# Ledger of designs, part 9: designed miniproteins, single chains, continued (4)

Each design is a single chain, and the fold is of that chain. pLDDT is the mean over its residues in the fold that is shown.

## One batch from the design tools (miniprotein)

Design m12277
Fold by ESMFold2-Fast:
Structure m12277 (fold): chain A 77 residues (1-77)
Amino acid sequence: SSALLQRAAELLRRGAEAADDVERAVELLRQAADLIAQVPEGQSFAASVRAIAELLREDPEEAQRLALAYAEAVESM
C-alpha cells in the first residue's frame, strides 16, 4: 500500500522495541496512529493504536505484543 502505512508499521515496531522507555514508546505509537489516521478507513485502527500507547503505562508487556501485531496488520493493508 502507501509509504505512510510502511512508516506507521516501522514506528509501531520501534515503539514496541522502546517499551522500557515509556515516554519514547508512547511518542512513537502516537506518531504511528497519526499516519494511520491519514489513510481511508484508518481512523478506527488509529484509535486502537492510541489505546495501546495508553496501555504502555500500565502493562508495557501486553502493549508491546499488541503493537507488534498491529504493525503486521498495517503492513497487510
Scores: mean pLDDT 83

Design m12278
Fold by ESMFold2-Fast:
Structure m12278 (fold): chain A 69 residues (1-69)
Amino acid sequence: RLSNEELADRILKILIEKGEASLSEISKRLGVSQSQVSRALKVIEKRYPFFSIVYDPKTKKYRLRPSFR
């Protein structure tokens, strides 16, 4: 029911508020599959080029990082 663009906006808000979140946490919170979350994360990078999505292998969580120029 949610478009990838709407999911991207909701995920962006979660990452801003919490600092970091795993695929399973986002999936459970938004009621969508992990594959849908993964697609929406790529949409964030395309819509907000001043941010990059960084994966932390120690915590297994994703976070936003400012893209330096």
Scores: mean pLDDT 76

Design m12279
Fold by ESMFold2-Fast:
Structure m12279 (fold): chain A 88 residues (1-88)
Amino acid sequence: SAVERAVGLALRVIGIVYDAQMQGGFSDQQRKEIIDLLQQMVALAQQHPDLVPLVVQTIQTALDAAKSLGDEKLSNQLQQILQQAQQL
């Protein structure tokens, strides 16, 4: 189901955020993977508007972590994805 896919993607994002916090920063691979996963979640929310709150919350969690770790480039990219999700 779309809900199961969205939850699976959210859990993967949260796992990467946790790993980055433990490491003290995001690797290039982790940044690319987070952006890809969150874009997939936004695409699901476009087809299933009931998923918008989960998608917004997942983006916000990643954005808060990027800001706390001082990752300006990732923070800027995540802010753009958040604005896209909030328009749904």
Scores: mean pLDDT 91

Design m12280
Fold by ESMFold2-Fast:
Structure m12280 (fold): chain A 84 residues (1-84)
Amino acid sequence: GPPPPPAPLQYTVSGVPRLPPVEEARALGWSVSELRRFSERLNELLARLPDEARDYVGEAATAWLAGDRETAERHFRRAVELIK
């Protein structure tokens, strides 16, 4: 059958980052520092957002994992504005 889709970068409301395996991150060309900063941004936003606004963080994560950094930054910016 078709291969399973890659697991998205996961985050929790408690602020504990769930990073993908180092081998997977290297295959995507990510540095460990970039992965940590991304995970920290996701967890900070997710902890502060109401449930109805969490889709912005999810879409940002999906875009970042797909390599669409411009779309990810737009969604992060929108999520930050919702916290203010």
Scores: mean pLDDT 61

Design m12281
Fold by ESMFold2-Fast:
Structure m12281 (fold): chain A 60 residues (1-60)
Amino acid sequence: EPTDEQKVRLFAAIAAGEAARDPRAVAEEVGLSVATVRRYVRDLSLLKGVMEALRKLGLL
């Protein structure tokens, strides 16, 4: 399981678009597996989809 420090670094890289662009480089920098990085990118992409749907419905 990632530590809270690793999660903060990973979330910053995801927000910057780096984790989607180069998941291997981010995995090496944060000290996580590429599979773990890809899982978090996928989960965040699903969340962004929900947020965008809510914005279109005028709920955000």
Scores: mean pLDDT 75

Design m12282
Fold by ESMFold2-Fast:
Parts: sequence; C-alpha cells; structure tokens
Structure m12282 (fold): chain A 82 residues (1-82)
Amino acid sequence: SSPFTGEYEPVEPKEFTVIAITEDYSFINGGSKDGLEVGDVVESESGKRALVTEVHPTYSKISLGSDTLSVGEKVRVVGRAV
C-alpha cells in the first residue's frame, strides 16, 4: 500500500478539437500527453458521444458508430466506457 498523495476526481473538462474525419472515425488534437486513454468517452457540442479507440501522444482516434462530427467541432471527456 502506498500513501495517498493524489487529489480526488478533477471535474475540469478536458476539451479537444476534431482535426480530421472519415466515414468510420474521427481524429482529435489530444492524446496520451493530455491524459486521454483508450475507453474514454467524449461528447461534442451537438451532444454526440464517441469512444476513444486509439491513443497516440498528440492525437487520438474516436469512433461514433453511425454519427458524424465536423472538423473544428469541440469535444470534451465525459467519462470512461466499461
């Protein structure tokens, strides 16, 4: 057991911008350097939710199923898929 040195859940919204889209997935300008992890759920300004499926240091791939995002749209982390 390690002594607890962390703070409890930060409620600070992590916000990212959609930088590229395809028919099957989109990319956002945040990655592991920004604390993103595979399984994180992001929500767009239009209320659409996407799952982070791949994380790179400076960008991540997100999947929306049948939904589509626009380049320049803002997304925020809202939770983690279980």
Scores: mean pLDDT 72

Design m12283
Fold by ESMFold2-Fast:
Structure m12283 (fold): chain A 93 residues (1-93)
Amino acid sequence: MKVTIKAEGATKAGIDGAVAALKASGAEVEVDVGDTVTIKAEGATPSGVSGAINALGLSGAKVTVTLEDGSVFTGNDAKQSSASAQKVSAILS
C-alpha cells in the first residue's frame, strides 16, 4: 500500500528518522524536500508509518498522512502524531 506523508517544519534529523523507519519496514521511500517535506512510501508496514510520524512529530513538524484510499490524518506534535500513527496503524493492519 502507498502512503504519502507531508511534514511542515521538519528538521533533517526528523526526516532522516522517518526515512529510516519506513525503510526498516521494507518500504520503497521517495523524499521531496521543500518548505513542506513530502515522503512517499510503497510497501510500508503500520509500524514503519508510526515510526515515521513519531520522528517527524518529535522534530516539531506538522504531519499529514494520506493513505492510498484517500484517508487523511493530521498531527502537530509528538502526542498528536502518535495518536494519528495509531489510527493509521489500525487501518493498515
Scores: mean pLDDT 71

Design m12284
Fold by ESMFold2-Fast:
Structure m12284 (fold): chain A 81 residues (1-81)
Amino acid sequence: SDEEKKEELIKEIKEIAEKIKEIARQIADVDPSLRPSAETIIKLVEEGVKRAPDMSIEELEKAKKSLEELLEELERRLAEL
């Protein structure tokens, strides 16, 4: 059902969001000058997750893709530090 698909997408979004927050914290720990930027990313991701229950399936799919792309970028940045 559409509700089951929505629940699955929200779960996946939450899991990706937790990974993003963890990587952002690791980046800030390696380079403390990046801590304000990391805190901004964490706040934006947490606010996005809070809005997820009110999103359509199409909006959730787009949000998931954007978060996956952000996670990949942060992982690359951490590897370069």
Scores: mean pLDDT 89

Design m12285
Fold by ESMFold2-Fast:
Structure m12285 (fold): chain A 107 residues (1-107)
Amino acid sequence: DGAKKTVVEFLERLAKADDVAQDVVAQLLSNPSPVLTPALVKDALTRLGLSTSSEVVEALITFLREQGLLDENNVLTEKGRALLYGILIQDEDALAQVRQLAQELEQ
């Protein structure tokens, strides 16, 4: 399951909160629209050096919706925004939550 593997890699990269991951998160939070579009997801994946196939984009958006980080209109929820902000400021609890999401998807 190549798409699932890439979604796990995306979450692991965000959990590391390196300079590239922080730039990606800052860009997602600074968008004037709260909607996480397929184009924004592709840009994020490209910046992290990950696969940008339609299957990966759909798998990531679907997973984020299942976890309550996006609503049914692909808008970042309060939980989603809080998690991204936590990654940006390197909050240990937020980074632990992202690592847990990666582990849940691996199962």
Scores: mean pLDDT 83

Design m12286
Fold by ESMFold2-Fast:
Structure m12286 (fold): chain A 95 residues (1-95)
Amino acid sequence: MTGEVQQAVGLSDITLTIAEEALRLMDEYDVPQDLKDRLKELTKRVEELRDKIIEAYKKGDEESAKKYIEELEKQIKELDKVMLEVDEVIREKER
């Protein structure tokens, strides 16, 4: 469990850092507003779940921590899909 919590928190921190950089590039390359809005919503959900995982772990609530980790993994997969769409738009505009 401890290693899974550490991995989930670390993955979320990396994902949030990449998402922040993606939002900066979106402003630079005039990426569609719908992609920006979707990325912002998913970023907020990842932040909320990261905080819930940390809180549950501090309280020794392994059941809640596991549930939040599973939800976090789902939200990160959706965020990765949006970031791939953003990357494709930016690459097309750079050509």
Scores: mean pLDDT 82

Design m12287
Fold by ESMFold2-Fast:
Structure m12287 (fold): chain A 71 residues (1-71)
Amino acid sequence: MEIEELRKRVEKLIEELQKKGTLEAGVGIVSAAVLVRVADIYLERGEKDEAIRALREAERVLKRALAEIEK
């Protein structure tokens, strides 16, 4: 449940950044996509806590990129 909520928040932030169309948005989106893939690998290995940390880092990266663009 927490993982699904984190994935939803990451997906919404990616959608918001896609609308900006800047290089900074693109870098943020790619970085978050890598972290989501890392989370999926941890989930495949049964490492739920590490998957949650990876998704939280993806959310943080996206929020930072969005804040920098929206200043």
Scores: mean pLDDT 82

Design m12288
Fold by ESMFold2-Fast:
Structure m12288 (fold): chain A 57 residues (1-57)
Amino acid sequence: MKEEEIERLKREIERIREGIDRQRERMPTPSPRFQERLRELEEEIKKKEEEIKRLKE
């Protein structure tokens, strides 16, 4: 049961990372607002990774 939740979180993280890579490819010169958004997305990834660690227990 927890395995399905872990797999879903992993897929969400992967999609966020792919989205970031896509945005970086389209915008080689990031604006300050874009940099702030990247920090928020990286923070979301970190939170999801922590949730996965808790679920593995």
Scores: mean pLDDT 77

Design m12289
Fold by ESMFold2-Fast:
Structure m12289 (fold): chain A 82 residues (1-82)
Amino acid sequence: KKIEEIKELVEEALRAAEAGDAEGALELLREALAIAKTLDQSNPEVQVIIDGIEKAIAAVEAGKLDAAIDALRLLIEYLESL
């Protein structure tokens, strides 16, 4: 299922960010975002997922890896609740 694929990519992005691999984290997050955008965007759960991924991308791009890690952990908790 696409939600499980997004979760796997987000979990890999968290591992990359924790290792200090900003480029690897961005690649994985952009892939997750592309999949998320193919989901039904009238669903509020999908909007939360997209917003969470975009927030993590913005934090990584700003060099704020600690903020990105926090955002990714919250997003993983949300995805696990679905």
Scores: mean pLDDT 86

Design m12290
Fold by ESMFold2-Fast:
Formats: C-alpha cells, structure tokens, sequence
Structure m12290 (fold): chain A 77 residues (1-77)
C-alpha cells in the first residue's frame, strides 16, 4: 500500500504525541518522512522513520516504532 507524504507526516506526528514521545522523536520521524517521495509505500516510510528514531538512542524505541507502524497502516487502510 502507498500513502501520501502529508498524510503520513500528520498520522505519525499525532501517534507519537499521543504515545507521549518527546519533540525530538517527532522531529526525527518528520525529517525521515520528508526525505521520501511524495508517495511512498508503508514499508518504505516505516523503515526510514525506524532508522532515524533508532539513531536518537531513546529509552523506548520499540514502542515508538510500533506507534509509527500502526499509524502508517491506518493511513493506508
């Protein structure tokens, strides 16, 4: 499934904010998504965001990645 970049940006931002992640995690995810084409696959978006969040050495990477993956799948549905 493919998703528009703007919808992916909004969904991921809202999901990370709702999950209580700090602004640096949200900014990293947004930066990763902005590096993608205007239309990307859910898998491409998830991989790009995962890599950027992992680089931040945050305390709960797994929960952040799960929130991102769920948000991207919801946009694609």
Amino acid sequence: ATIPREEALKAVREALEKAGFPQEVIDAAESALRSLPETATVEQAAIAVSKRIMDLNVGDVTKALEAVAEALRAVAA
Scores: mean pLDDT 78

Design m12291
Fold by ESMFold2-Fast:
Structure m12291 (fold): chain A 70 residues (1-70)
Amino acid sequence: SALERLKEHIDVSVGLVALYMAQNPDVDLDKLKEQQALNIRQIGKLLGLDEETIEELVAEFEARLDAAAA
């Protein structure tokens, strides 16, 4: 399903961003979160997901990145 594909994309994105942050400790985390949140919103809209579902996925992504950065 579209939702399942976007969730898989988010899982991969969290892992890749966490690896990038580990290799680049001076990266601007707020800028990375902003850019990836925009990507998730754009993909969700293209897949026809509702705004509530998209914002829940963005919040989950941001929380997972914050946990990885701590």
Scores: mean pLDDT 81

Design m12292
Fold by ESMFold2-Fast:
Structure m12292 (fold): chain A 74 residues (1-74)
Amino acid sequence: MVESLELAIEVMSSLSSARNAAVVAKEAIDAAVKQGKISQEEGDKLKEEIDRAAEAGDKEAVLKVMEELKRKVE
């Protein structure tokens, strides 16, 4: 659901660490794949970008990937 993705982005914005934001982001990506909004291949690529951002400690990069997910599901 669109509102669930928006709530996930809001929660991620309130989190203090990129690692915690990455957990929420991956759950949102998996939900989008299960709902048929994106392919499994697209979901895997987005999750790889999330993992790289989390390793770098870059919360803004995690949020950017989630904005890309939102664009794909709209």
Scores: mean pLDDT 75

Design m12293
Fold by ESMFold2-Fast:
Structure m12293 (fold): chain A 88 residues (1-88)
Amino acid sequence: SQLLEQGQQYEDKARKILDEWEKNNPDKEKVEKLRNQIKEIEEQGKKNNDLAGSYRQISELLREAGLDEAAELYEKASELYKKAQEQQ
């Protein structure tokens, strides 16, 4: 699906931004907390077969952390994954 491929591209860009933020953040406790929260959301999405919903939640979490660019990319991925699922 073209929509799934586009979603993956946005996800990959968001992941790169998040990795760079984690690497450059001196507050390792804050980094660990955010990483654990993202992991929990991803695990719930996988269990519920709701990739779009999990990425929407990750986007909101990233906005709360001030990571607006990464949040926007996860939101775009979420919308594309939702549309892909609706077309099946």
Scores: mean pLDDT 83

Design m12294
Fold by ESMFold2-Fast:
Structure m12294 (fold): chain A 85 residues (1-85)
Amino acid sequence: SSAELERLRKKSEERTRKLFEEFAKKVLEKAGLPASKVSPVNAVMAALLDLPLEELEGKDENEVGEIEERHLIEQARRREEEEAE
């Protein structure tokens, strides 16, 4: 059933997002950064890309999503390279 498949897809996406949010919060706590200045997601992206928080401050969700998607693609590519024969 398409409804069941869509429900599973949304559940999977939400689970992944929550895990990333928890990781982002942990990164912020470790870095001692105020959440009010930069969203947890933006702060994690800055840390992952070795960029200053200023570069991602004020980025909207679409811009952050594009950066995040690019990073995930790169991570998948690296994993594939590590396992490649």
Scores: mean pLDDT 67

Design m12295
Fold by ESMFold2-Fast:
Structure m12295 (fold): chain A 81 residues (1-81)
Amino acid sequence: MPSLEEQLEAAEAAFLRALFTEPDAVRERVMAIVTEAVRANTPEAYAAAVQELRADPRVSPEVQAAAERYFAALLAVREAA
């Protein structure tokens, strides 16, 4: 079974792969939302980021799902500390 850290690395890589297929304006918007959520690193910040990503019709369901998995992995690592 992969460790929480290995799951986080895989989730981040999957998120970046999905994100970098998108146009520059979408990538900048998503990265701004994700970066602020990661800096706060709270369940509330991640929930707010998920709502912002879902509310933007330019953000694909693939990028939304990948960001949600990345946030879940970040939170799991934090909670295991």
Scores: mean pLDDT 84

Design m12296
Fold by ESMFold2-Fast:
Structure m12296 (fold): chain A 76 residues (1-76)
Amino acid sequence: GPREEAILEADILLGLALISYAVYKKIGDYDTAIAFLERVIGRLRELRARVPEAAAYIDARIAELEALIAELRARA
């Protein structure tokens, strides 16, 4: 149903975010890593608004990505 489809979309977005985080962090391009993570968070927020029944799951994923942004900003 819509909730399960939203969870799958959130998992795909999270996977892309984590790959980008790992790659850009390794090469020291923290600004690009942060910009990409912020773009993914924006997409997750839009998904949350469209599918409120998945909000708790999506909010947890947003919190994980925000923690990665905070880590990168502390190293920049």
Scores: mean pLDDT 89

Design m12297
Fold by ESMFold2-Fast:
Formats: structure tokens, C-alpha cells, sequence
Structure m12297 (fold): chain A 73 residues (1-73)
């Protein structure tokens, strides 16, 4: 649930013209919160998702980054 919610919020932020840094920061903050709450599976998933989004941005594949976030939501 928390992973899906964070992915949905990240996708919405990207659709509204949020920067790559803002999108990745949102996912990393959600992951850190999950980690602090002992939810290691959700934290790992969110850190991995943030890493994948970062790689797609670096490749110029912004549309694929958005699709990945939408599929995770």
C-alpha cells in the first residue's frame, strides 16, 4: 500500500512538471520513512524504484520513468 501510494504521488508530481530531483526525493523520503518504521520490504522497493527512475532520466527516457511509476501505483 505505502509503495503504491508513493509511486502514485511521484507519477502525479511528474505529470505536473516536477523536476527529476523532486520525484526522486519524494521516493527516497518515502523509503526512509518505511525503513524507520521497520518496513524493510517497502523501503527496499522504494529505493529500487527511485534508482530505476534515476537511470531512465539519465537515459532521457522520461516517458518510461512515468510509465514505471504508474505501473507501480
Amino acid sequence: ERLREAAREAAELMRKGGSPEEVIDLLNKAAATALENGDYETAAGLFHLASQVRKLYEQGKKDEALKLLEEAA
Scores: mean pLDDT 85

Design m12298
Fold by ESMFold2-Fast:
Structure m12298 (fold): chain A 99 residues (1-99)
Amino acid sequence: SKAERVREITLLLMEGVKNNKPEEGIKKALELDPSVKREDLERMVKDYEEVQKMDKEKLEEEVREQLDSLSPEAQLLAADLAKSLGLDELAEELEAKAK
């Protein structure tokens, strides 16, 4: 599905940022889906880098406030993001609720 493709792309971009190689993440995302605009991927990388700089408690509070309005696909994506930031307990809650 389109949602699964967006999740796969986002995971590649997150991994690139985590490894301090955002360009490698963008390259892999473009290889996975050549129809995606590079500018959109660059914006997603920037947004993720900004999220990494956020206070973890504030980020967890924001996610919890929006939890009931998130689609199952958005919940799984939020779980991947939480895991990448070390918020393992929140990630497990998001994965369980998405099922």
Scores: mean pLDDT 77

Design m12299
Fold by ESMFold2-Fast:
Structure m12299 (fold): chain A 62 residues (1-62)
Amino acid sequence: MKPLIEVSESEVTLPDGRTHTARTIKLSPEVKEALHQASEEGRLRDAADFARLLEEIVKKLE
């Protein structure tokens, strides 16, 4: 089964030589397409809409 969402943490080296932990979220193509369509329909307006739509899409695609 393909993961629909992957979250990874990586270290990024800053210009002054210090490291910072960056969080990367990788979405599957299916999740990306469904979110893009929801955005086109005007349902993706804020962070709360994003969280709700992401949960709905992942549940639908599992």
Scores: mean pLDDT 70

Design m12300
Fold by ESMFold2-Fast:
Structure m12300 (fold): chain A 85 residues (1-85)
Amino acid sequence: MEEYKEKIREMLERIARAALKFGVITEEQVEEARKRFEKELEETPEEKIKEAAEKIEKLLEELKEAMRNGELTEEEKEAAKIILE
């Protein structure tokens, strides 16, 4: 279970980093999202956490494919690099 929670946390941290870099969200919004997210993880059943982690993995694979196929703008490509790191 902790493995799936860590995977979800890591992905959200990467997404937040990309969004902050491009000015899509503020630091205050990131802090608020982290608080709500940690509460949701604590209250969410293990089965749903595992499903969320698997869905994230699939989305990352789709993002890698879009990047390889040249479907992303330069800004999206830079954000994708942060998320996929």
Scores: mean pLDDT 75

Design m12301
Fold by ESMFold2-Fast:
Structure m12301 (fold): chain A 117 residues (1-117)
Amino acid sequence: MKEEKIEEIKKEVLERLQRIADEHGLTPEQRAALLKAAEKMIEYLIKNPNATKREIGYYVLEALAEAQGRKVTREEWEATFAALGISPEEFIDRMEGVLRELYELALEAQKKIKELN
């Protein structure tokens, strides 16, 4: 069933995030924040399977900030990137490491979710 496949995708994403956290030597607090961000990202993709790469980039940034106890609105992110003259996906690509890997994992999860619809 679709629900069973969604749970399979969630499990795969969380297992890959555990590996990312281990590879980057994240603290328990950073690992918890990353897992919380990933859960929010998957829920977003389930509700928005046709989200653009830019929308996913914004959501990943918002989810990670919220998981770290920061509240940054979409409008604040848009104003920030307008001032910097770059897109959120370009920013993520430049940051490398955990943020980029979370974004790439989001794109893989979206592809699998879209194949279920």
Scores: mean pLDDT 76

Design m12302
Fold by ESMFold2-Fast:
Structure m12302 (fold): chain A 93 residues (1-93)
Amino acid sequence: PAEAIEAAVEAMLPKAEELGKDSSLSKEEKVEMLLEELSKTTGALVEVQRQLNRGVAPAEALLEEAARQATTEEEREELLAQLREAAAEVRAR
């Protein structure tokens, strides 16, 4: 179940990279499209968190930070690592 959170974040990365290559879209439009995708993803995260008896806020905050840092590969990797650690800790409980 915690792996679903990691999968949701990983699923955002190809979309962010694809949007990054599209020169016809403004930075603001790309961010809006990523936020829309996150909105759909957080619905699944709510269900996962309900099963784990934990709040959604930390996972949602990490997804927002990952989307915001999508153009910075090193920071993106760091935020994903933090999310994976959080998911692993919840899984261990």
Scores: mean pLDDT 53

Design m12303
Fold by ESMFold2-Fast:
Structure m12303 (fold): chain A 111 residues (1-111)
Amino acid sequence: MTMTESGGGTVKEGGSLTLTGVASSGKLGLVTWTRRAADGKEQVVAAGSSGGVGRYKGRFTSSLSGNTATLTMTNLKVEDTGVYIASGLAIGENGYPVGVTGEGAKVTVVS
């Protein structure tokens, strides 16, 4: 089982961007979205359907539907630049949960 991420790109400060993570099969459970900065440091930005955490609260929202996880980012800041990675559990055809992690979606926020 794999997860494919999409929706990365370059956006102007104050703009919005939506990322998706799609499991190759099965239903997604809790998905955590993590941002990896250029220095390799990682920070959790959103989890499940609870939305953004910490400084991302109120700007980022997250949802799950079937095999798809969605991260909606609003009022983007230059400091939000990084690689966004979806990671979670998928339950496939045999009923067993499998860990799935996306390849990362590159997001660049420009002033």
Scores: mean pLDDT 84

Design m12304
Fold by ESMFold2-Fast:
Structure m12304 (fold): chain A 100 residues (1-100)
Amino acid sequence: SKAVEEMKKYVQELWDSLPPETQKFVEELFEKIKKALEDLLDPSLDEALYYSLVLIAHEVLKENPEASNEELKERLLELLKEEQKIYPTEEIERMIKAIE
């Protein structure tokens, strides 16, 4: 799909724009979440998780270019806790616990 290829390119461009320290932190968050969900998630969803983390990191830095990794973590936790109020799933609970 052309749309899938365009999304992949867009996310790659966003990733390349992130500071090295932010890239490392996003990779660490991805691995922690992936490990916490290893018995629940289809491996095909790994790409969606990665895309979501890159998009959130980019948005945080777009709003505040000086945002710390701790502020990025707090923003991610806020989003997950709000989602948990609507969809109280084991997946969301495990993600929150892995990030905290």
Scores: mean pLDDT 81

Design m12305
Fold by ESMFold2-Fast:
Structure m12305 (fold): chain A 67 residues (1-67)
Amino acid sequence: SRADAERSAEAARRAAEAGDAAGAGTMKWQAFLSNPAGREYALRGIEAAARGDAEGAAEYAVKSAQA
């Protein structure tokens, strides 16, 4: 849902700001179980979080949840 996507985006943004890519990593498994396209976006989000790109991590979290 949109609410779930927004919650995931907020969590990803906060994880990136804290330098914690593991928070974004949980999305990878959730997306993998439900939708392969969502998994691809989750992987991009993890990469963005690892670089400290909070906005990129949040954007990919939304795309993953909406896939």
Scores: mean pLDDT 64

Design m12306
Fold by ESMFold2-Fast:
Structure m12306 (fold): chain A 89 residues (1-89)
Amino acid sequence: SMMERLRFQEEVEKEAERLLGGDVASQALGAGMLVLTRFHLREGVSVEEMRADIARLREEVAALSPEDQRRVRDGAEALLRRLRAEEEA
């Protein structure tokens, strides 16, 4: 339902904000989760699909070197800024 999706997105955004205050792996995951929430808002996907996407992102980030985690963080932050700007236009 719409209410379940909104509650799940709120929980994801709070967790992502917490992660952004952590180490580089946590920052990469947090920034990536925020990017995923923007795509989920655009597509109107189910909570099950949102959970699957986040679980996949967590696995992928955990498998990266610290250097690649920094690249993901920086790239996700840049993409997030662009996506938010597009939504305001």
Scores: mean pLDDT 84

Design m12307
Fold by ESMFold2-Fast:
Structure m12307 (fold): chain A 83 residues (1-83)
Amino acid sequence: MAAERERLRRRIEALHRLKQAVESGAPVDVIREALRELAEALGQSPETADRLVAFLEENPSQRKAVGRALDRAIERLEARLAA
């Protein structure tokens, strides 16, 4: 379905933006904005983004691990889009 593929593309784009912000060491406000875009693309509430922002603020050393998790999520969605 075209609508499903469009949703997957939006999610992949949002994940790429979030990954770039996290990996570049962007300020928390930039990461929060990227997370809100991802939440919107996932059809979830902004509250989900706020929880992850709080986690990253408390655990700044985990940013690289989050980046790797985002890479895995992107790969899975790209595989679904390719199928």
Scores: mean pLDDT 76

Design m12308
Fold by ESMFold2-Fast:
Structure m12308 (fold): chain A 100 residues (1-100)
Amino acid sequence: SEEEEEIVERAIELVDKLPRSDLYEVVNEVLEEYGLPKPKSEEEARGLVIASIRMLANADPEYMKELVERLEEALKAGDWEAAKRILKEMLRRAIEIGLG
């Protein structure tokens, strides 16, 4: 839906405010928790984050709206550690739904 696409676009915009190295670290740590292979590049790590956003926006748009609001608040506060925790939470949820 148009609403789902708006959520996806906003989530990607917020995620892209984090350094690529931080996204790689977040994705790698979560994948290691589940015994999954590490991303081959920072580009692949970002791709996995985007895939997770798209899956969750479709499966649970209400959760993604709340996540976007939480992530935006953390970034506005300059709380990079909170932003990373929010992304790890999102990635764990995506893996549990079967995205990996």
Scores: mean pLDDT 86

Design m12309
Fold by ESMFold2-Fast:
Structure m12309 (fold): chain A 88 residues (1-88)
Amino acid sequence: SASEKALQKILEELEKFFSPEDVEFVKRIIDKARETLKKLGATDEEINEAVITLLYGIRAAKVRGLSKEEIEQLAEEDLKNIIEKMKS
């Protein structure tokens, strides 16, 4: 699907921007978000689109020089906003 191709592309870009330890940190955030959305009854397509949105936000925060703690907090806020939009 188009969402799977977009997800693959952003994941490849993350490996170029982040160290292996930072990539694992990002994967942890994304796995937590996936499980949260899955428990709320989101479809696989909705989960993929949400993950892409979160990954773009994480990449932008890294480029801005935010700490891992700040990136995690930003990702939690982004996820909350995604969930609110899904309810609307």
Scores: mean pLDDT 82

Design m12310
Fold by ESMFold2-Fast:
Order: structure tokens, then sequence, then C-alpha cells
Structure m12310 (fold): chain A 63 residues (1-63)
């Protein structure tokens, strides 16, 4: 099964850094959950990651 990784950031930039680190370590076949308080930034990040890495399952959870 694909690795399940949670990338939590105070903002979208921190979540992006963690998500990209996970993609670099595990490759594009991962399940990424992006979490944080910046709902708009996380939604844009999630859309970009899904476009660039179609093999990755990207879920966005704004808190």
Amino acid sequence: AAPKIVATGADAAEAERKARAALAEHGPNVELTLTGSDAAGLAALGAGLRKSFPEAKVTVVAT
C-alpha cells in the first residue's frame, strides 16, 4: 500500500515543504493529507500537487 503521510503546517508554505519532502523520500505514490488553518492556501496547494503528481492521493483538511 502507498505510504500515508500527514503534512501539517501553520500555513500552506510549511505544509508544502513537508509534502515535498515526503514526495522526495517516498516517490509520487503516496497518500498525503495536508492540514492547517489556511484553507485557501491549502486548497491551492492540493490542486497543484494533484496536477504535478497524479499518482499521489492528496486530501486537504483545513482546521
Scores: mean pLDDT 78

